Designed miniproteins, single chains, continued (3). Designs and how they scored, part 2

Each design is a single chain, and the fold is of that chain. pLDDT is the mean over its residues in the fold that is shown.

## One batch from the design tools (miniprotein)

Design m8039
Fold by ESMFold2-Fast:
Structure m8039 (fold): chain A 68 residues (1-68)
Amino acid sequence: MLPSEAVQEGEALLIEAATLLAIAKEKGNKEAAELAREAIDLVAADPESPEAQKRARELIKKAKELLE
């Protein structure tokens, strides 16, 4: 079985958000950790949702900006 493109995108976003959450916690950046956690929760709830994936990307981008 091959997962759909939407499922693969959701999985990629979960991995990226989880990585950012780990980095944010290590650095003690609470704001970045909260954004990464929200992105994980959104995609985990509905990994195939285009709206959830779009919102998760926005949260991931903001978390990355806070960690630079």
Scores: mean pLDDT 80

Design m8040
Fold by ESMFold2-Fast:
Structure m8040 (fold): chain A 57 residues (1-57)
Amino acid sequence: DAVDRLRATVDEMEAAGAPLSQLAFAYRVLADAAEKQGRTDVAEEYRKRADELESQA
């Protein structure tokens, strides 16, 4: 699943200490991918996370 693969990549980025702005962008990509698969609830959660990270950047 593309969403699961992207999520694993984002988890690795967080563990590596990637900048908050890069993490926010990654979560937006993840949200878009989830929405394209019809997983609206999952997409909404990832958008919320991206907005939260952008607020901290």
Scores: mean pLDDT 79

Design m8041
Fold by ESMFold2-Fast:
Structure m8041 (fold): chain A 68 residues (1-68)
Amino acid sequence: SLAEEVLRYSLEVTRLIKELEKQGKKDEAAKAESLRNEGLIYADNGDYEKAVELFKEAVRLAKEALEK
C-alpha cells in the first residue's frame, strides 16, 4: 500500500540523512531533510502518492551525495 511505502521511504531517508551528517555533508543532509519534511506534510494531509514521490527524490539526492 502507499501508506506502507510512505513508512518505508521515510525510514530510508532518515537513515541516509544520518549518514550524510556523519560524513560532514551538511548542505546535502539539509536538502534531503527539507524534502523529507515536505513529504511528511503531504502524508499528514493524506496525499501519500506525492509524499512517496518526495521521499524517492530525497533518497536519490542523498545517495548521489554519498558517492561524492
Scores: mean pLDDT 87

Design m8042
Fold by ESMFold2-Fast:
Structure m8042 (fold): chain A 60 residues (1-60)
Amino acid sequence: MTLEELEEAVERIAREFDLSEQTKAELLESMKRHGLFSEEDVETIRRQIAQGRAEGAAAR
């Protein structure tokens, strides 16, 4: 996956969950730092965000 595709995926996640622009930037930087450029990694992170936000951040 290219950096451009990663940025697009992160933007879609941010829009899907109404994340702030700051949170979106932090997520993108985190993924770049950890070398998470696969589509599977993106889906895993999206699922973690969805679960963490469901019924609030303490639902886990």
Scores: mean pLDDT 73

Design m8043
Fold by ESMFold2-Fast:
Structure m8043 (fold): chain A 73 residues (1-73)
Amino acid sequence: SEIDALRARLLADPTDWRAYAALGEVYAKRGDYASASLTYRRAAELLERQLGPDHPEVLEARKKAEEYRKKAE
């Protein structure tokens, strides 16, 4: 499955923020907004360590995490 492929990528490289972001979108498409929010939060943390807190992609990942957190209510 798409989730299994992304999880395999994360087992090989646990710092692959793109894999976490992609996993978040898969969870969101399935209506699992709680998991989508968590995975985007993780992507934002990893991306911030690599690119710094003010990078546009960090801000976008944080925005996605918050949007999905609200949908999980």
Scores: mean pLDDT 85

Design m8044
Fold by ESMFold2-Fast:
Structure m8044 (fold): chain A 87 residues (1-87)
Amino acid sequence: SKEELEKLIQEILRLGQEIGRLAAQIRASGDQAAADRADAILRELDARIQAFADSMKTASDEEAIKQAEELKRWLEEALAELRRLAA
């Protein structure tokens, strides 16, 4: 449904904001190895968001929901990794 897709997009936006916040914190830590890994995650985030946006141009609501769920899953994994780096 459109409501389900809208909810997933809001969750993706929230996760993306948290990833950005943690990446900035890691960069400020002075740990170059952790900063380099955070930068790699941000580059992959940008690529995945662009791929999702491009697929949305032709995807059905059902296909868009599936792709949004896959993106959300990756974002949750990336966030968990950044939390470990920030600890």
Scores: mean pLDDT 88

Design m8045
Fold by ESMFold2-Fast:
Structure m8045 (fold): chain A 62 residues (1-62)
Amino acid sequence: SRLERALETARRAAEDEAKGLEIAFGGEGTAEVERVSEDTLRAVLRTPAAERVIEAPISNMI
């Protein structure tokens, strides 16, 4: 479905961004992607030294 494709796209982007945080701050990077509204996905990226939150509209992932 459209939502499943958006979630997969967001998850891959979040995993790539978490790798960037690993390089910048060190430690293991993790990425969690969730749907927070009808049109918004949220990615939470963490390392032991840093946290980053990114929100993206589902409509932009088509």
Scores: mean pLDDT 74

Design m8046
Fold by ESMFold2-Fast:
Structure m8046 (fold): chain A 74 residues (1-74)
Amino acid sequence: MTEEDVRLAALQIAALMIAAGKSEEEAWKTLNLNYEGMGLPPFDKSKITPEQLEEARKRVERMLAGGRAGAAAL
């Protein structure tokens, strides 16, 4: 897994949480708790631009439009 793959995964997870109604702060906190549980270092959110987060949100919206996400627990 490359650093870029990890960054993209973190962006997508954060965007999913925000789409579910979490604040950006709550999304990053939850992501880092999951990373801690996996034995990984906290993700450096300063590596993420607002534009990258917006692109991730668009990807999530596309996924939700094509899927049956309304039946899934978040």
Scores: mean pLDDT 70

Design m8047
Fold by ESMFold2-Fast:
Structure m8047 (fold): chain A 86 residues (1-86)
Amino acid sequence: MKVKITITGATQARKNELKNVAKTYKSKGISVTLTVDGDNVTLTLDNLTPEQIIALVLRALGYRVDGIEVTITFDGDTVVITIDES
């Protein structure tokens, strides 16, 4: 399964967090694509285990504690996580 995380209005701290997440999953043999375009970040992870998908979903839901808008949807075999910090 695949997870796509899209962030709008990302802070420098959030960009650094996602860069570290990307590096960690890449080191575990996961297919990782990270795109940073200004304050917009897209992280795509493929070949994830169910446990890794759950961990990423829980991370994103944690952002709601800080009042950040988080939407989680399914698009086929892809879990799409949309985060708006703007």
Scores: mean pLDDT 84

Design m8048
Fold by ESMFold2-Fast:
Structure m8048 (fold): chain A 87 residues (1-87)
Amino acid sequence: SEEALKLVREAIENLLKYLKESTDPEEQKLAQEAIRYAERAGVHLALGRFDEAKRDLEKAIELLKQLSDTPLVEKAIENLRKALEAV
């Protein structure tokens, strides 16, 4: 779904902004790992591998839930949840 790909890209953009503002190394590591899973989900979506995409999106959301509740993280979680529904 083009909609799912757009939402994944927007989530990654919000997480990259979060990384620029974050000073906590552990939170940066979790955000970077979440970005990795989101990027993998985008690749799987582009290849029509919807089950693999869903698993990677779920893992990204799980990692982001461990971060401090900030507007950028909240927006990224919402975008990834919407992407999961749009697959």
Scores: mean pLDDT 88

Design m8049
Fold by ESMFold2-Fast:
Structure m8049 (fold): chain A 66 residues (1-66)
Amino acid sequence: KEEEEKKLEEIVEAMAKVLEEEPELFYSGSMSPEERAQAIKLVEEILGEKRRQEEEERRRELELKE
């Protein structure tokens, strides 16, 4: 289950990149500008949290090895 959560975070990161670079393609269906803005904010918040955790894991791994 924890691995599934990590994969979801990776998917969210990929979606955030698409939202920023190709928002029209991602939302070409039926999302309003307001809903799009909210989605982008949520994704950015999740990515920020993920990045902090990733940096902590990296530092911990380095300390274990060297």
Scores: mean pLDDT 64

Design m8050
Fold by ESMFold2-Fast:
Structure m8050 (fold): chain A 65 residues (1-65)
Amino acid sequence: MNAEEEEKARALPEETLETAREVARKLREIGDRIQAGIDRARELRARGAGDAEARAALLAGAGGA
């Protein structure tokens, strides 16, 4: 059997946990950006901005242009 594959199989649980943590971190960052966009859109609406401006703020919060 390939010794490298056996060593890799032993490391897989830790690699999986590290990957899961990285994905969770990225998802939280996206969530924070979305929340910032929602807060921005709410502020713009409170100041009398239209739906187009509110949508642009939400898209910017989600990482859109």
Scores: mean pLDDT 70

Design m8051
Fold by ESMFold2-Fast:
Structure m8051 (fold): chain A 58 residues (1-58)
Amino acid sequence: MLTPEETAERARELAKMLGLSDEAIEHAAQRAVEAYKQGKTPLEAVVEGIRAAIELEK
């Protein structure tokens, strides 16, 4: 199982690969950590972070 820190790094890596801004990349990591702490799985947390980052770019 991934740690909260590893989950944040996965969210950052994926957001960076999607070409999001530095602000959106950090937003993805922050939201992924929050979701993980709320009891979501690492995969669900990363997906939630990426979705939030994409919405921030709109």
Scores: mean pLDDT 80

Design m8052
Fold by ESMFold2-Fast:
Structure m8052 (fold): chain A 66 residues (1-66)
Amino acid sequence: ADVPKVSPETIARAAAQSAVAMGLTPEEAGKIARNAAKMQGYSDEEIDKAAELARKLVEEELERRK
């Protein structure tokens, strides 16, 4: 099957959505994204990017609710 590899941004968005749904912190969303990106075989730089984006997405969602 020709299925494209999931992008770091897609991983970050999925991790952020899961974290918000579960009531987790931005830091925990970052850890979820980091683990998922690592399992997909991304580089350390791309793993860090996914983790940072997931954290920022959760922080932004929480800020909107203030």
Scores: mean pLDDT 79

Design m8053
Fold by ESMFold2-Fast:
Structure m8053 (fold): chain A 57 residues (1-57)
Amino acid sequence: DKLLEELTRLFKEKRVQEALKLADEYAKKTGNVSLAVTWFSSAGILAAAADLEEKLA
């Protein structure tokens, strides 16, 4: 939800290191490393898909 949106925004802005830091902070705060990895990967895919869709349109 909010984490996925923020990660996707950071990836679209090419702020990959900040996206990684945000995911790491989430993992440390919640103890849910698997969820943090899933959200980080999903955000990267969504940002890449949006960029491709824009270029192909």
Scores: mean pLDDT 77

Design m8054
Fold by ESMFold2-Fast:
Structure m8054 (fold): chain A 65 residues (1-65)
Amino acid sequence: PAEQARQAALDASGERGEKARKTIVEARKAPSDEEKIRVLQEKLGLTREQAERVLATLKEFDAAG
């Protein structure tokens, strides 16, 4: 029924979210912005533009603290 399909979608979203979280932590450890972008592209399958946007967002959060 619909509830099983919904649960499967939530489980898949949770797995993608966990992978994204681990990848962001790994990217933060990289010594340069280019390496951070590479990690995001390789692990999450992002384009360069998408990876640069993610990196910019992380920098904004770090600056806002």
Scores: mean pLDDT 72

Design m8055
Fold by ESMFold2-Fast:
Structure m8055 (fold): chain A 103 residues (1-103)
Amino acid sequence: LSKAVATALLRPAPEEISSLPEEVRLELAAYLAHLALPGAAVEDPELMRPLLRAVYRALAPDREVTEADVERILEIARQLELGLRQPSPEIQELARLYLESLS
């Protein structure tokens, strides 16, 4: 997963992912980062921020990534890590499809 995520940071996501609603892309970015660096959103959020920015930039190549976007994604990632949020089956499927597209 971390190798596939690192590959994603070098290229835009496929159009079927990059055309998804913003809220879905934010949640997908949080879930991908959670899979790449488990625990980091709680233990080392400063390490997580550049990863979240890079992942979301790949998922949203059509827009400028802001610090507000990164903080929203970080909060979602922290909720996933603490068990306060569960990834939907749709987000899990999108993450699998996206990571497979990087192979």
Scores: mean pLDDT 75

Design m8056
Fold by ESMFold2-Fast:
Structure m8056 (fold): chain A 98 residues (1-98)
Amino acid sequence: SVLLDSLKKQLAENPDDWLRLTSLGSLLYQQGKYEEAKKLAEKALEIGGEDNPVTLTVLGGALYGLGKKEEAIKYYEKAVELEPSNEEARKNLEEVKK
């Protein structure tokens, strides 16, 4: 997509942009590219200096897509703990616990 290409170009110029890493990870997750999404979300968490609920939700989703249900639950629970109002994290947590 045009957005995916734009984000990749921006990250090539600034590889430590955790917001763009999170956005790219989310788009790759939507495309079923779970391994790539996982790596980007992990890097975003590392360079963001603090656990970010949105990035944790992307990481949890990628892990769940990879069949790593227990690890996915851990990150979704962390996202909900940091931001109890995070609807996406709450819905994903409920879904993986079924």
Scores: mean pLDDT 81

Design m8057
Fold by ESMFold2-Fast:
Structure m8057 (fold): chain A 70 residues (1-70)
Amino acid sequence: GPARDAEISRLARELTEAAKRGDAERARELAQKLVEMGVISEEEAERLVEAAKRGDAEEAQRLLLRSILK
């Protein structure tokens, strides 16, 4: 529903910003929320955290778009 879609969009935006900063801990927290919501798998969450460790916001955004749209 609209509330869930808004929350997913907010978490995805915050995760992309965490990745820009190289904030892997924040990215892990946000990715775990997406796993709890059933939006992404635990494996996809690990890939997002690894992208954030590298400061690779473009890869994080690409992974989020692919995961959310499937």
Scores: mean pLDDT 86

Design m8059
Fold by ESMFold2-Fast:
Structure m8059 (fold): chain A 55 residues (1-55)
Amino acid sequence: MEVEEVINRLKEAIEKTTDPREKASLETLINMLKENPEDERVIRTAKAEIDRIEA
């Protein structure tokens, strides 16, 4: 999965969520991906959170 696509989906999830704690967690994942775009563990975590919010 392209890291830029994952970051964009995280930004969309932030706009859809109303919980400030969830927004903070998603923002942290975006920052982690920007710092280490090859971190597969962070990418998988981000995808799981996106799927959970979209469900």
Scores: mean pLDDT 78

Design m8060
Fold by ESMFold2-Fast:
Structure m8060 (fold): chain A 86 residues (1-86)
Amino acid sequence: SEAEELARRAIELAREAQKKAMEAMKVGKGESLNMAIGAALQAIGAEFEAELALKTGDLDLARRALEDAERALKLAEEALKKAKEE
């Protein structure tokens, strides 16, 4: 279903965000570290929402999970960029 497709995409993005946030946490100090922690927590939340949407077929929840996962990924990418430039 559309909900399952969106939920699976959200899970993929949330997991990618977690990986990038973890990489940023390994090298980051100060602001970039705080951003990375924030991104990791947001990504974990998005993954839980997406898994729930996948189990229930809730399209609105799947859309929200995708938006949250996309935001978490952007924050993780910004944190990683800042960490590498420090």
Scores: mean pLDDT 89

Design m8061
Fold by ESMFold2-Fast:
Structure m8061 (fold): chain A 55 residues (1-55)
Amino acid sequence: SAAEREREIAGIREAIAYAERNRDLTVALVALKEAEKLGDAELVERARRVIERLG
């Protein structure tokens, strides 16, 4: 459903923000995997940018 997709997107956004704030590569990698499963290109790109900044 649209509401379920919105909750998944919100959760991934929160995980990306957490990973960036805490420099947590493991959380960033999990967020990337979830964004790829969801097929959201914007979230995939955001997660990749965080991973690049942490490496």
Scores: mean pLDDT 88

Design m8062
Fold by ESMFold2-Fast:
Structure m8062 (fold): chain A 56 residues (1-56)
Amino acid sequence: GSLELLEEAIRDLERGMALLRASRDPIARTVAHELERVADEAERLALLRKALQQLK
């Protein structure tokens, strides 16, 4: 249901944040800050997906 989908999205965000923190790259740190700054969850997910692609 919707709650399960939201929980999965939250877990994805948490994993992304952990990866950004672990890299210690200045760009990764900036992206982490931007993710917390953005109120729109869809924009947060888009930023996270882009950051993960750049870090791999």
Scores: mean pLDDT 69

Design m8063
Fold by ESMFold2-Fast:
Structure m8063 (fold): chain A 101 residues (1-101)
Amino acid sequence: MKEKENKIKELKEEIRKLLDDLFGVAETWARLSGDEEKLKKVRELYEKAKKEMDNSDDITKQIEILKKVVEELHKLGVIPEAVYEDFLERIENIEKKAKEI
């Protein structure tokens, strides 16, 4: 039980770090596009995602937020295809770790 709690804590930290990395990339690409409206939408999406993440202690819900965010950023055109595929693989690895807890 104590080991499971530590694994949950580490996984939540990994999820938060991945969210931050994802938005760092998206903001960079939005800035390079010169589209101020896309940059604004990326920032608004990040603030919403952080708020939803902070309001949930459920790892499954946090993973679902992360998946939704990746999809929205890809749809917005602020992450390249190769980056999108990399983040999907990283999310899949997090889901696999969550299943082992």
Scores: mean pLDDT 83

Design m8066
Fold by ESMFold2-Fast:
Structure m8066 (fold): chain A 56 residues (1-56)
Amino acid sequence: SMKLELLKKAALGLIRNAGEEMAEKVTLLTADALGISREEAEKVIKEALEEYKKEK
């Protein structure tokens, strides 16, 4: 969905600029505000982290 795609892009940007821990916290709060389930938000964070690891 568009919401999940935008959340993933935001999470990836946060990981790059603020680090993994801050990205996780901000992404979970943003997901809650957007009505995205915790389970979906955690999957988005996991996918963003895997993409970030491939950049290293």
Scores: mean pLDDT 81

Design m8067
Fold by ESMFold2-Fast:
Structure m8067 (fold): chain A 77 residues (1-77)
Amino acid sequence: SVDDQVQQLSEQGGRFNQLDSLLGQYLMSYSGALSYDSLARQSSPQQSIQYNQQRDQLLQRSNEYYSLYLRRLRSRG
């Protein structure tokens, strides 16, 4: 899903900017995860469960973008 969306954007909007797009998505997802982590720590036990689920989902998405970013950079000199 994430890779398919990135591929579609690259085909339509500029293939050479794909790395910047991937890094941006990684940073946004990771920042979101940190925000939910902070909310979980400040929230009731019941609310904390929901925020932890959102955090974990965003961390997984962040890792997917970062892995794809690194794969596109593997031939860096």
Scores: mean pLDDT 78

Design m8068
Fold by ESMFold2-Fast:
Structure m8068 (fold): chain A 55 residues (1-55)
Amino acid sequence: SKEEKIEEVREQVERSLAFIDGLQKQGRISPEQAEQAKERVREEGERLIKQIEEE
């Protein structure tokens, strides 16, 4: 269903954000790089959800 697809996208976004936070905690990326990467992940997730809702 559309609802299941949307939930999957939200879960994937959450996992991606957690991964980015992990990279920052390990000192592999800067806080600014982490913020930018997280913003991109959130924007992509919202875009995908809108596409699913329009199917």
Scores: mean pLDDT 87

Design m8069
Fold by ESMFold2-Fast:
Structure m8069 (fold): chain A 105 residues (1-105)
Amino acid sequence: SKADELTLKGIELNSQGKYEEAIKLAEESLALDPNNGFAWYTLAVALYKQGKYEEALKYAEKSIELNKDDPLMRADALDIMSLALEKQGKKEEAQELRKKAEELR
């Protein structure tokens, strides 16, 4: 779908460090399909890289909710949540999510 194409481009932009552009494409994807869990994950990654840890947690949680049948994508979203929690000083919560991510791989 066009939503999936925009999301894949957003993932590519995240890998290039172009976080603002990745956010824009993920938001465009979500305007077309608000249930695109990969687009929510793309937002979470970009926001984490920009130091917006609370927003990164929120959107990673949304990605997990929408990717119930994709254990590898849920694991990646749990990793971003774990990293964001570590940045907030929530070490024990971060460790628990990291364990859950490993169990899904």
Scores: mean pLDDT 87

Design m8070
Fold by ESMFold2-Fast:
Structure m8070 (fold): chain A 65 residues (1-65)
Amino acid sequence: AYEERRKKAEEEGRKWLEEASEEQRAVIREIADKLREIGDRIDKYLEALKKGKSEEEARKEAGLK
């Protein structure tokens, strides 16, 4: 189920990107890169919370402001 839904979403996304301009694709890449950086920090924050650390300690370990 999940893999099938993911493949359909990827195919639809590819179709929309094929019609997108170079400028639109560049903006999408910039947003994706920033979201990836935020995701990495969130993952580290969540791991610290799982280990029983406080929210303040978890934020410091993840480098969140």
Scores: mean pLDDT 72

Design m8071
Fold by ESMFold2-Fast:
Structure m8071 (fold): chain A 80 residues (1-80)
Amino acid sequence: SEIDKAVEELLKLASEVLDPETVEAYRQRIEAAKTPEELKAVVDELFRLVIEKARERNDYETLQKIVETVKKLYELLDKE
């Protein structure tokens, strides 16, 4: 689905700024989410962490890609 593709892209972008153990933990939490609300909560938490780490690295390109991916994911979740 488009939601699955957006989630995969977000995890891929997260892997550029986070350690593999942290990315794996978030992947497991995303896979365990049973509702759109639970998924959105995990994505929000991951988004805040990735933005913080990308900002520390001055990685503006990754920051832009993350914002675009999260926006697309939220639009998809809002459409059900």
Scores: mean pLDDT 80

Design m8072
Fold by ESMFold2-Fast:
Structure m8072 (fold): chain A 71 residues (1-71)
Amino acid sequence: SAAASITDLDERAAALEAELAALAKVPSVNREQLEMARGALDQAKRETDPARRASLLDAALLYLRAARGTA
């Protein structure tokens, strides 16, 4: 259902925001990738279409993985 999909996206966004906050405190992270993740999360926050929001969250995940060196 749409409600279940929205709940899933909100949970994913919260998890990614928590990971970004944790990584922002690590001096050795790739700052450029971290800023790209921040940009994608900010766009996801403003996005009302669930499919596009999911794509932005997927992009944020990939940038966070790259920031950690695990992409």
Scores: mean pLDDT 82

Design m8073
Fold by ESMFold2-Fast:
Structure m8073 (fold): chain A 55 residues (1-55)
Amino acid sequence: AEAAFERGLEAYLAGDYEAAIAAFEEALALDPDHERARAMLEAARANLALAREEA
């Protein structure tokens, strides 16, 4: 869970929201009560939608 969450944060900071979403989903699959992963997953999904509007 922790390693997946860290990969998600790294991808999110790099602007790779698709990779961030996949990593945060993996973190939640390993630890469904991971509040930070759930919050970051929601943020990554919102930012992916905005990035696709810009692209």
Scores: mean pLDDT 78

Design m8074
Fold by ESMFold2-Fast:
Structure m8074 (fold): chain A 61 residues (1-61)
Amino acid sequence: LDINDVASALAEVLRDEPPATVNAAASGVVNGESNRTIAEKAGLSVSTVSRAIKEAEEKAK
């Protein structure tokens, strides 16, 4: 699973969020940061980040 494909899919999953939130989440995934760290940087809950990453991984397959 290509992490860049996951980051691109994550931007689509979070399309209704502000661009700053989307960029923070995508860069966190590319940098291999934990879901908790991504959630804190993006201003989202850990549960939201976990679901969004799971959906992005499904889209990237």
Scores: mean pLDDT 78

Design m8075
Fold by ESMFold2-Fast:
Structure m8075 (fold): chain A 79 residues (1-79)
Amino acid sequence: METEKLEEIARLGARSVAAETDPAKRAELQKLVLKAIGSFAKGDYEKAIEYLKKALDVATSPEAQELLKRALEIVESMK
């Protein structure tokens, strides 16, 4: 279900933000993750992927990067 995938992406995004230890990087990561979730909720999977890729570039924690990659895989599966 679309709702279940949105919830999973939101959970992965929130966990990636929590895993980031740099406060400035965490704030930017949260902003990008929220934009990705918003784009996904609107059915704009291309923009959701763009924001998740930008979030991966910002993330410095290996755990945050792994969680964001999982979110990207879910969005890519919707194409």
Scores: mean pLDDT 83

Design m8076
Fold by ESMFold2-Fast:
Structure m8076 (fold): chain A 71 residues (1-71)
Amino acid sequence: MSAEEAMEVLVESLLRLSSPEAAEAVRRAVEENRDLPAPLRAQRAVTAGIDAGMSWEVVLAAHEAVERAIG
């Protein structure tokens, strides 16, 4: 799996599992940081979600989704 594909799995999981407010923060962070490499975009998305009230359980579940996708 590429870094871009891994970031997409992470972001999709964050968007699916978080509140609407946290999901909007994640989407905005990805868009604002689209010029950065995928690992940095992923980091910015997670940070923005947490700042918007995303739980650590959602963050952990998103990382588990990435691990399952790469095998």
Scores: mean pLDDT 83

